# Designed miniproteins, single chains, part 34

Each design is a single chain, and the fold is of that chain. pLDDT is the mean over its residues in the fold that is shown.

## One batch from the design tools (miniprotein)

Design m1230
Fold by ESMFold2-Fast:
Structure m1230 (fold): chain A 57 residues (1-57)
Amino acid sequence: MLARAVAPVPKTSEDELELRVGDVVEVLEEVDDQWVLARSLKTGEEGLVPKSALEPL
């Protein structure tokens, strides 16, 4: 599933994915109610992203 970042996501730990507003990611797995594992289409990097920062495409 593709999603777009609607808020900037700072990288605060090594397991998180840094995103800017408008970045498109592939959602790989819902980890819990607050976090998803996603892959950046721009960089190919994988990491945790707050679900609230993403809008489904």
Scores: mean pLDDT 81

Design m1231
Fold by ESMFold2-Fast:
Structure m1231 (fold): chain A 55 residues (1-55)
Amino acid sequence: SIAEKFEEIRELILSGDYEKAVEMLSELGVDPQEAKKLIEAGDIEGVLELARAKI
């Protein structure tokens, strides 16, 4: 489910696996550069909201 994917992405970011998190976000239609920028800024909720807007 979408909720399960979002939780997996959050866990990847919290564990420091940013490359896998960006890959999953890209699969959901999020621009990889925008996703990377938000993750590097520590804006986890911002990147998840961006993903919600794409689905």
Scores: mean pLDDT 82

Design m1232
Fold by ESMFold2-Fast:
Structure m1232 (fold): chain A 55 residues (1-55)
Amino acid sequence: MPLSEEEIEELKERLREAIRAGDHQEATRYAKKLLEGGVSEEEVGRLAAEAVAEL
């Protein structure tokens, strides 16, 4: 099932929030949803790195 661009952006924000909160389980959950939605591992990795840089 295709995700809309808005849904992808929302999941990206949730991933960033989970990383900033130190919630490893939540971060993994949102990353997996992004991958299942068609977002590449490379893009998910960049998002995670960006979120960590904000810490």
Scores: mean pLDDT 78

Design m1233
Fold by ESMFold2-Fast:
Structure m1233 (fold): chain A 57 residues (1-57)
Amino acid sequence: SLVEETRRLREELEQLLRNKDYQAAQKLLERHGFRKNLSEEEIRSVVTLMDQALARR
């Protein structure tokens, strides 16, 4: 499901952000249809939006 896919992507992104691997985080998001050259702030914003989407009941 999209929820399960979003949870997996969010966990992978958090791991990469904890390691400050912004290059790998950008490439992961590109594979999922996001644009190239996302800034660190934009990548963190994507995680925040995912958290908000997953928190909705």
Scores: mean pLDDT 79

Design m1234
Fold by ESMFold2-Fast:
Structure m1234 (fold): chain A 68 residues (1-68)
Amino acid sequence: SELERARENLEGLEQMFAAIRPNLSPEQAAEVERLLAEARRAIEAGDLEAFRRHMGEIGAIFDAVRAA
């Protein structure tokens, strides 16, 4: 299901965050933690639109970190 895929995607992103966390500023790490919590709440609410938005925001932060 789309919800199962969303949970797997969130889990993968949480694992990636744990791996790259030492390369993040405290400000960036706090923002990712906030967005992960928002994405988790969106899944609980069944709000796939909000989930996709938050996942995109996290991805943008990760891309910026990799480019630096």
Scores: mean pLDDT 85

Design m1235
Fold by ESMFold2-Fast:
Structure m1235 (fold): chain A 73 residues (1-73)
Amino acid sequence: MKEKLIEEYREIVEKHEETLEEAAKDPEAREKIEKLSKEATERGRKLIAEGKYEEALELELEAVKEVARLAEE
């Protein structure tokens, strides 16, 4: 199951990569996204190191959802 969770995580990241690139063009959205992304990355990395891949995937999914929301502002 570890491989499946990592695969899903990768797919989610790839799915929103283009949206993140577009959002980076807006200075205000970029600042909020950078802050959120930094926090999510640090927490996600900790969860992955602890073997909590399911929690890490959920955290990343929520972060990506929020980033997409900020990008559409």
Scores: mean pLDDT 68

Design m1236
Fold by ESMFold2-Fast:
Structure m1236 (fold): chain A 97 residues (1-97)
Amino acid sequence: MLMSPKEIILRIAKELIAKLEAGEATREDIDHYVSRIITIAKFEMDTNGTEEQKKEFEKIVEEFSTKIRAAWAANDRAAAIKTINDFIEKVLELLDS
């Protein structure tokens, strides 16, 4: 197989992180990139994941949604960036499990 779901997610994540570090990422950009990561990871979990992995993925998405909402409400860009990085790391770790 050519490109794994993990490799696709890593590419998307690198583009998002670069935009975030440059201060050029809009909320629309963040939503677009995060939605793509979620879609790819969900498809992989639905196709090849265990019930345990599917439950963990839902928890990761719920935690991300809660934390990113709080960060945006506080206008805390640093907390938002950390939340996005933590989300990406957890998704990639889950795909390796």
Scores: mean pLDDT 82

Design m1237
Fold by ESMFold2-Fast:
Structure m1237 (fold): chain A 88 residues (1-88)
Amino acid sequence: GPLTPEELKALLEKSKAFGRELYDEFFGGPIELYDEARRRGLTVEEVAKLAKERGLKKNQIKMAITLLGVDRRELEEAEKVVKEIDKE
């Protein structure tokens, strides 16, 4: 038969937990670095350097730089830094 309301709620909570695990793996570090960059007024180049020093993966570094570029309307500067990361 169909799931009870309680069983459905339990499955939704498990799905949210799985989504959070994926979010933390791929976006947790980039989001935190983006917030810090905004608070400290860091340039996109300084953010890229800091992310590398903290051992973030290439995709995480590119995400943080892209978010900062969109927020500051510095997309050309962000794209230049992302291209340098892709060459590494």
Scores: mean pLDDT 71

Design m1238
Fold by ESMFold2-Fast:
Structure m1238 (fold): chain A 65 residues (1-65)
Amino acid sequence: MKTATLTAPAAADAAALVEAAKKAGVEKIVVKINTLNDADVAGAQAVKEAAEKLGLEVELVGVDL
């Protein structure tokens, strides 16, 4: 199982980042977020949505969205 850990990206970049991770053979993405930063929360939510659509496991650290 290959896991990638990242900080919350910009929401607009989330789909491309998740697609690149899947192409690289990543099975699980862990996103670290600052729960007090709305941009981090939005970016993490976008990663979760994109990962679920592509069948990747996602874990959000700091916020369960």
Scores: mean pLDDT 77

Design m1241
Fold by ESMFold2-Fast:
Structure m1241 (fold): chain A 87 residues (1-87)
Amino acid sequence: SAMKETEEEAERLIERGEEAVRAAERAIEAGDKEAAWEAVFEGTLIIMGLSVMITLDENLSEEMKERLREAIERLAEAVGRAEAYIA
């Protein structure tokens, strides 16, 4: 169903966000400013996608919306750390 497809898409986007958090952390730990910049770029795009998903009120459970908000918070923190590192 369309609702199931939307929930599956949301879960995949959350997974991509978690991978982006790990990529940002690894880049900082390695002292790799180029990788940190790539993590900022990718992370920002994923935050935008997660934010758009939250606006789909009819297709997402409240539990999934909360998971998306939590994913945005975690990813925004990681992106902020990477930005601070490359500044």
Scores: mean pLDDT 84

Design m1242
Fold by ESMFold2-Fast:
Structure m1242 (fold): chain A 70 residues (1-70)
Amino acid sequence: SNLEDLEESLKDELKKVEEWKKTLSPEKAKENIEEQIEILKDVAKEITDPEMKAKLEELIKKLEEIKKEI
């Protein structure tokens, strides 16, 4: 499923971001997160299945929260 692939990729990105926050500049990590959020928001707009869309939006929200903490 495309949704599950996205969810797994997002969780991997979350792990990468936490690692980048410690090893790279916070500014660069924040930029990477912002780019991913924008891509996912565009994808979510094309999804007609409300359940899949809601799941993507939940993952986007988690990324936004991490970005705000940086």
Scores: mean pLDDT 74

Design m1243
Fold by ESMFold2-Fast:
Structure m1243 (fold): chain A 75 residues (1-75)
Amino acid sequence: MEKALELAREAEKLALEGAKAEKEGKYKEAAELYKKAAELLREAARLAEDPELKEALLEAARRVEEKAKIAEEKA
């Protein structure tokens, strides 16, 4: 579980950086940050042993991927 939590925390930081970039109109940078965050969330979900945590991480990855798509279209 240690590695899964580490990846999840890193993804959270990247998603926050993406949100800041998006607020500043830097949609290309926001999309790249959101894509990286989603990748880390998917990897965290793969490593997670708790089914509830795994599902929560996959849900978070889907939400962040959607934000990346929206930002990419605005770029």
Scores: mean pLDDT 84

Design m1244
Fold by ESMFold2-Fast:
Formats: C-alpha cells, structure tokens, sequence
Structure m1244 (fold): chain A 68 residues (1-68)
C-alpha cells in the first residue's frame, strides 16, 4: 500500500538524517510525504522542510520541490 511504502521511505529518511546526509534524507522525506502525508507529524513535516533547505544550501544545483 502507499502507506506501507511511505513508512519505509520515512524510516530511510530518518536514518539518512541521523548520518547528516541531508540530500538523501530530503529525497526520502519528499517521497514519504507524496505517498501519504499522514505518516508525518506536523513536527516531522517542519523538520523535513528544514532538511530540504539544508540540502539545497549544501548543493545549490538541487531544486527544492514541494514539502507543501
């Protein structure tokens, strides 16, 4: 299901964030949100947006798309 896939991406995002791999964390948070935003708390959505900002700052060639 989309929820199961979203939870798998959320787990991968959290692992990448623990490693301070913000680019990978941002990609997985975006995929989790796109599949099922209900798996993310409001705090996690805010964190995902901050992670996305860090990813763009670390690699300005990346375009942030949509933790909306």
Amino acid sequence: SSRERALAYLEKAREAEKKKDYVTAEEYYKQAYALDPSVLSEEEIARAREIAKKAVELNPELEEKGLA
Scores: mean pLDDT 76

Design m1245
Fold by ESMFold2-Fast:
Structure m1245 (fold): chain A 83 residues (1-83)
Amino acid sequence: TIKSLEEAIKQIQDLIRNGTATLKKTLDLILQVMQNTEDHEVQLQLIGLALRLIGMELDGASDKELAEFALKELNEILEKVKA
């Protein structure tokens, strides 16, 4: 779980830095973490994050704003898993 979260965080940071972030790429990375974890609490948090990102896009958030929000939330999940 920790390794999968760290890998997704790094890839989202790279997408933001090079200006190639999209909602689809961000959701694909979240789905990869979900598929590579057996932690049900983390899976539920990732599902909730994906739904919030979709809602934010419908409200007019940019790809960059969506990726930055996902990055913040994934870091919060990572810190809780480390505790």
Scores: mean pLDDT 85

Design m1246
Fold by ESMFold2-Fast:
Structure m1246 (fold): chain A 83 residues (1-83)
Amino acid sequence: MKLEEAKKLLEEAKELLKEGVKALKEGDYDKAIEKAEKAIELARRARELFEEVGDKEGALEAELVEGMAAIVLGVAKLLKKKG
């Protein structure tokens, strides 16, 4: 159950990251920020669950998604200020 929950959260985080990148490319920085922040939250939760069940590969993948979403968030915030 926990492993399936972690996988679902990771897939949701990946979709949010994809939407955040799309919004960033379209110049919708507010949407990119919103999607990236949600992706970070879900990826972090997925990582914690993968760690609890001992799935090291899943935990590393979730950490990677969290890191990528953090980059999208930082870029979106920076570009929003530059206009």
Scores: mean pLDDT 87

Design m1247
Fold by ESMFold2-Fast:
Structure m1247 (fold): chain A 74 residues (1-74)
Amino acid sequence: SSAEEELRRAREELRRARSPEETGDATRRYLSALHRADPERVQRRLEQAHRDLRLAGQEDQIPDVERHIANLVA
């Protein structure tokens, strides 16, 4: 499944990101991939984003990611 592969690549990019530019780019790609992998379940996307961002050491991105996921429903 290409959507799952994109999500795995995006998680890897988040883990490898070291600069603000890399973090911003990786977060944008991650959000896009997460939506494609699970478009219908806001709660599951939020739970997945929390896990992925913590594993990547990008917890500071969580508030922006939560806002983005919530706004896709509105």
Scores: mean pLDDT 77

Design m1248
Fold by ESMFold2-Fast:
Formats: C-alpha cells, structure tokens, sequence
Structure m1248 (fold): chain A 65 residues (1-65)
C-alpha cells in the first residue's frame, strides 16, 4: 500500500540517515525483490553494513515482504 511504502521510506531514513530520494529508491528495489541491491545502495549512501541490514529487514516487515 502507499501508506506502507511511505512508512518504509521514513524508517530507512531514520535508521541509515539516507536522503528521502535514496530511501525511495531502496523501497523500489525491495518491492522488485532486489534486497541485496537495496542494502548496497544504503551502504554506498553512507550507512554501515549493520545499519543497512537492520533497515532492510524492518522495511521488508513494513512492506509485508
């Protein structure tokens, strides 16, 4: 849902410090089944591996993935 996507974007921003643009791209990748690429994108944007993993896991929960 649009509400779940918006919540996932906010959580990604909160956990990783990524911009809204980067967080939206990460959500799009998760919805495409590209969780590894979403994690890599967050790390490239400045998140630690641990932050990226936690953020991806929480976003997947919110999105029902």
Amino acid sequence: SAAARAEAVRVLMEVTGASEEVARRAVDLLEQGRGDLAGALLINAGASAEQAQRAVEEARRILGL
Scores: mean pLDDT 87

Design m1249
Fold by ESMFold2-Fast:
Structure m1249 (fold): chain A 56 residues (1-56)
Amino acid sequence: MLYKALYDIPEVTPETLALKKGDIFELLREVSEEYWWAKTAEGREGLVPKNFVQEI
């Protein structure tokens, strides 16, 4: 299932997936109650906050 970033997500840590509002990505797994591990179409992977994303 594909998801979209609702807000710009900056690269805060090396593990954070930096995204711009409207970027589309795939959720791979749940890491914690607040964070998912995601992958973009270009192959970038990292943590995304659940509250900043929408299923499409």
Scores: mean pLDDT 80

Design m1250
Fold by ESMFold2-Fast:
Structure m1250 (fold): chain A 89 residues (1-89)
Amino acid sequence: NREEVLERLRREVIEIMEEIEKEGIAETANKRKDIGTVAWMLALALHVEGYSVEEVRERMRTPEEFLELARELGEEVYEAIERWIDLNA
């Protein structure tokens, strides 16, 4: 369902952000090769805006909080997530 799909996306975003913090953007991109995914784009956007993995974990304890933070990144980001949910829920 929508909540399970969002929780999966949230976990994937956090995992990618952890890899970026540990190994850097270029190495993580080379390792994953799926840089066109919504999870990758969200993780990169959060990293570029200066969010740490710790901040993301603390602020996004629920799928609803995750969506609110995504909306803060921009309406286009929020719309991309909504489309991705529709395809995966």
Scores: mean pLDDT 77

Design m1251
Fold by ESMFold2-Fast:
Structure m1251 (fold): chain A 61 residues (1-61)
Amino acid sequence: KEIEEKMEKAGKAGSEGNIKEAAKYLKEAAEELGVKAVSGDTVEKVQEAAYTALDALDKSK
């Protein structure tokens, strides 16, 4: 939910060319994920969102 939202925002910012914004949201999501207890379903969604955000950052080079 919270982590997934940040990962989605990171991907959106990356595709818009806001690399600094995308990196900021990715960092925040990673820190939240490290602290928060998660279910398998949530982990899978966050992982896919993370891959999408990273792919967007790579392509916006």
Scores: mean pLDDT 65

Design m1252
Fold by ESMFold2-Fast:
Structure m1252 (fold): chain A 67 residues (1-67)
Amino acid sequence: MTEEVERMVREGASVEELAEFLAEKTGSPLFPEAAAIEGMSPEEIVKAARVVDVTRATRAAAQAEVA
């Protein structure tokens, strides 16, 4: 996901296109706050996507630890 967002930024995608793509792909309640169009540049949206990826990985690791 982060890699795909980085590619979109390099290709000149708008903040709106990035936010819509991330919202559609993640479906995460955390992500609408991180991808707020009004406060974020494309570079900051890439950073937010990294946070989502890390959160997802951490959650998977926590589930494995409990199991």
Scores: mean pLDDT 61

Design m1253
Fold by ESMFold2-Fast:
Structure m1253 (fold): chain A 95 residues (1-95)
Amino acid sequence: MKTETRTATLTPEDFAAGADALIREAVKESDKVTVTLTATQPDGRTLTSTFTVEVKDPEKAAAELSAHVRRFADGVLARYPDATLTLTVEGEKKE
């Protein structure tokens, strides 16, 4: 089993485009992709969400992962506009 982990810290303006790029690369080479989103407040408090998809169709998997990332980011930033968003994308491939 080959595991590849990609992590990005992005500004709110760049987050959607950067997240989509990382997710699309992960689904091309993986049978299972896990995304972990961490929102860090200026006071150091964190909110974390983890979402896993089995890649049966790379385009569908990418769309589902990107939609989850966008919904979480939009919800957090609506309540906490100064939060820093960190995305970790982990891909697993069965040999």
Scores: mean pLDDT 74

Design m1254
Fold by ESMFold2-Fast:
Structure m1254 (fold): chain A 101 residues (1-101)
Amino acid sequence: SERQKKAEEVRKLQEEASKYAIDFAKKAGFSQEVLDAALGLIGRYAREALASEDPVKVAEENYKKLKELFDSTPEEAEKYFRDLIDAERATVRALADAGRA
């Protein structure tokens, strides 16, 4: 089906982005936590793309931006993923606190 073909193309783009992130993390000396955050974002981009009207285009645009982030500086890339980890932890804390109230 058309949807299956688009899903397979998004999966290939996700695999390419994941490989790029792993290779970059090894060269830049990223912690496992930072690499896991990058791979998590790559997975989220694939899910968001598949929910869109043009999954391949959305995936290509998002992964291009991610690659541009990696191509900037290792310090900027690490800061971006550290900020994502901190934001996710803050959201989890806020939800836990709301659940206790």
Scores: mean pLDDT 82

Design m1255
Fold by ESMFold2-Fast:
Structure m1255 (fold): chain A 73 residues (1-73)
Amino acid sequence: VKELLEQAKEAEKKKQEYEDLARQYDARAAALAAAGGSRRDIILLDAESGIYQIGASSYKIAAESLLKKAKKL
């Protein structure tokens, strides 16, 4: 039980880390767009943000699965 709770805690940390990275890339894309930057560069920054959002969602699902297993024991 303690091992599953520890793994869930680590997954929550990774989720938060990826959400923070996604936010940073999204903010950079918005700033570049406001400055009249290259559409190509803006799209690349938005794509990077999207990748980190998917990663965060994967860790969220992992954390929820581990917590459910811990509660059943």
Scores: mean pLDDT 81

Design m1256
Fold by ESMFold2-Fast:
Structure m1256 (fold): chain A 95 residues (1-95)
Amino acid sequence: SEVEEKLEKIFKLVDELVEAIKNGASRETIDKLIDEIEKLVSELPLKEQRRAVAFALAALTLVEMKYIMEGKPIPEELRHAIERFTALERQLLAK
């Protein structure tokens, strides 16, 4: 299924985004990854768009919780990524 292939690409890009954040990648690199995820999400049916964004937020929130539990400062790029996907989720839920 084309939908399944796009979801697999999104999941892989979310993993790449998480690793980029952990490795201290630049805002430009983070934004490029988020833009690629958002583009693939936009090509899905609405139900799968909502699921994909919820997955991305769950993955990023889990990373945030790990930083908190380890007493480490939360990377600003992690907060930025969460804010961008939260905005997208709100747009999709309004449809």
Scores: mean pLDDT 90

Design m1257
Fold by ESMFold2-Fast:
Structure m1257 (fold): chain A 81 residues (1-81)
Amino acid sequence: MFQVPEVSLESIKQLIESLKLSAEQLVQLLINEARTMLALGVPKEDILAAVEREVELIEKIVELSEEQRKRIEELMAEIRA
């Protein structure tokens, strides 16, 4: 992979609508996307902003469990390091 995908609220909303994903699958996609962006050298600030926007959109559609929130928090801490 040599191109960084643009992560947007609209892209995630369309993915949720088209695939009818569960909350667990949405969280996993968010984590995988953020890690891919980090591996491709996207600025940490841009990745964090994308993750925060995606979490806000997901929370409008589904309620996240404490375990899922902790995983997202750990991801954000990993990106900040």
Scores: mean pLDDT 74

Design m1258
Fold by ESMFold2-Fast:
Structure m1258 (fold): chain A 58 residues (1-58)
Amino acid sequence: MEGIGDLLKELADMIKGYPEAEKVRELAEKARNGTLEQAIDYAKEAGELVKKAMEKKR
């Protein structure tokens, strides 16, 4: 799928209501404006944030 930024935006929506969601949205915007290599790094960081939010369950 094209558009790593769009994928990260969907991940942010999955964890809406957690403070990590805003950080993931910021990473999505950076991924859209950066190189492919930078986008991959941002995706890895966003994935860790999503896992952290899902583990909270509160």
Scores: mean pLDDT 75

Design m1259
Fold by ESMFold2-Fast:
Structure m1259 (fold): chain A 102 residues (1-102)
Amino acid sequence: MAEELLKEGKLEEAEEAAKKEFLEGKLNSDTKKEARAAILLGKVYLKQGKLELAIEAAKRAIYLAPEDKEIQAEAYELLGEVYKKQGKLELAEEYYKKAEEL
């Protein structure tokens, strides 16, 4: 649901849907669902230009799923995109390499 809304450019609705998925993951102790929802929230925040919130969301996903290489790779890719948008190109490349190593 949130991913579909994000693809349609409905950023406010995507944010609300991703927050709901995050809460569902937390309430059900489903850390992978919570981490995936955090990545979706970060992608929404990135498109909205809320760069600090996007960084927090990506770091949250890394924290929630430290053994999940797929989730960690997506979170590092998201951090790379955020830092690239901030003009921090060297830092962005570092995070892209971290994602590639996973």
Scores: mean pLDDT 84

Design m1260
Fold by ESMFold2-Fast:
Structure m1260 (fold): chain A 69 residues (1-69)
Amino acid sequence: MKDKFYKKIEVKIKGPDGKEKTIVFENLSGEEAYKKLKEVFVSAIENGDTIKEIKIETENPEDSYTIKY
């Protein structure tokens, strides 16, 4: 079977200094998306960052979604 590819994943993070940062990943496989998101979560916890929004865009627009915290 062909793996579903993630066209774009955006993570909005706010640091303890109040500065917001957006991390963008493009054209990822499911495995790559999992690894990248895991790295972002681990780094955010270690640095005291707050995750504010995760936007996931897939090859099919109807399968795309946004999580807001």
Scores: mean pLDDT 78

Design m1261
Fold by ESMFold2-Fast:
Structure m1261 (fold): chain A 102 residues (1-102)
Amino acid sequence: LEEAERLIEKAEELIEEAEKLLKEGKLEEALEKLEEALNLLRKALELSKDNEELLERIRKLAERVLELAREVLKKATDKLTINSAIALILRVIGLLLEIELI
């Protein structure tokens, strides 16, 4: 459980870094941070299945990743960044669906 909290805290840091990168127009770097955050949230989810409070925190952070990935998609002009943003959006939707089924 302490490990899950640590993973969630690290994901929050990465999401904050991604927001700063988005403000700077660094879309590819922002996506990399969001992908890392999502990977940490998925690991935290596996550790948190019986903890409603941690599941709620993971859900809210995943929703933030989704919103930021959508912002990248809106701003992206190159095919590679667009494709990466779409892939991340689909992965976040999958995680959110998994949380709803718990």
Scores: mean pLDDT 88

Design m1262
Fold by ESMFold2-Fast:
Structure m1262 (fold): chain A 71 residues (1-71)
Amino acid sequence: DKLEKLKKVAKEAIEKGASLEEIKELAKKAGFDPREILAMMSLIATGDTEQENLDRALKAIANGLAHRAAE
């Protein structure tokens, strides 16, 4: 799953102390849409980037994509 790959990339980057810009570039190289990357960065920027917050952020992105596909 693309979202799961993005989660893994973001988690590893955060554990290494990477910046938001570095996380964005890693996600881009992993083949993610720019909109997904921007949404993830926005959620990370507004709070703690611990695993629980990342999981919630990624679920919110997935729900948004599912809702938009239904339109």
Scores: mean pLDDT 58

Design m1263
Fold by ESMFold2-Fast:
Structure m1263 (fold): chain A 75 residues (1-75)
Amino acid sequence: SELLERLRERLEKEGVPEETIERILRLVEEALRLGLEEETRELVERYLRGELTAGELELELGVLLGLHHIKQALG
């Protein structure tokens, strides 16, 4: 995945710990598997533009997945 490759390269360049990189990439892969491609791409691009820290990206991905599961339970 081009998105995952770009994200990994930036996280590595920024000196993010490998364990944190693995967690973030797993969250992105899960969001993409669930069809949240547009929302996931927007969050990754915000990180790549320096608008989010790695920790903020991890948090926002967690929120995105949580909201998706709530919506699936309600509809």
Scores: mean pLDDT 87

Design m1264
Fold by ESMFold2-Fast:
Structure m1264 (fold): chain A 83 residues (1-83)
Amino acid sequence: MRDELVERARELMREGEELKKQGEEAEKKGDYEKAAELYQKAAELYREAARLAREAGDDALAASAQANADEAKEKAEKAKKKA
């Protein structure tokens, strides 16, 4: 396992989580366009984290990051439909 890849993946997941929370705040305020953009950016960061985790051989972290990416993408699609 490459520790640097795992740490980078974890940092990307943290950044994605921050964007996801901003998206949830925008959604609560009725800013569905902004929420969709923030959720889409979170999904991109989570997908990058999943790729780095796979390269490191951390299958559990890769699966977690991919699940977070799929959830963020679903939230983006739902927000876009309400925009």
Scores: mean pLDDT 86

Design m1265
Fold by ESMFold2-Fast:
Structure m1265 (fold): chain A 91 residues (1-91)
Amino acid sequence: SLLEELEKKLEEAEELVLEAERLLKEGKYEEAKEKAEEALELAREARKLYKELLKKDPNIDPVLGFRVLTVEAEAYVLLKIAEKKIAEKKA
């Protein structure tokens, strides 16, 4: 189902966000960037699935929409932090 696909992509993106945070703490900025990019792509896929669900059922749980927005924002922020740290190391 679309709901099961959304849940799976949200869980995968949330796990990658945690991995990116851990890698940033370890100073592994290139690896952190890779995980943040993967998380962001999955979050964007989850957003598309959520929009499809919303079209089929406008009464869907708004918490799902909040989770999509949150994980997308977290992945984006981590990506920008990793990019900045990589640039600083090369300067």
Scores: mean pLDDT 88

Design m1266
Fold by ESMFold2-Fast:
Structure m1266 (fold): chain A 72 residues (1-72)
Amino acid sequence: SAEEAEKYFELGLEYAKQKKYLEAGEKFRQSYEIYKKDPALESKAELAFLMAAEAYKEAGDEERLRELLEER
């Protein structure tokens, strides 16, 4: 649901604030997976995707970043 996606996005922000970038990326990706299923939420899906990509880059997780980019 959109509410679950919002919760994941909030958790991602909290992990990023703590510099836990891998955990942040996973939460932003979970938010993206929910938002992308609804065309009306395209802007939220885009933001969650970009936040996940940035978090994975900060974490140095090249494999997760590559997988995320392939989902686009």
Scores: mean pLDDT 87

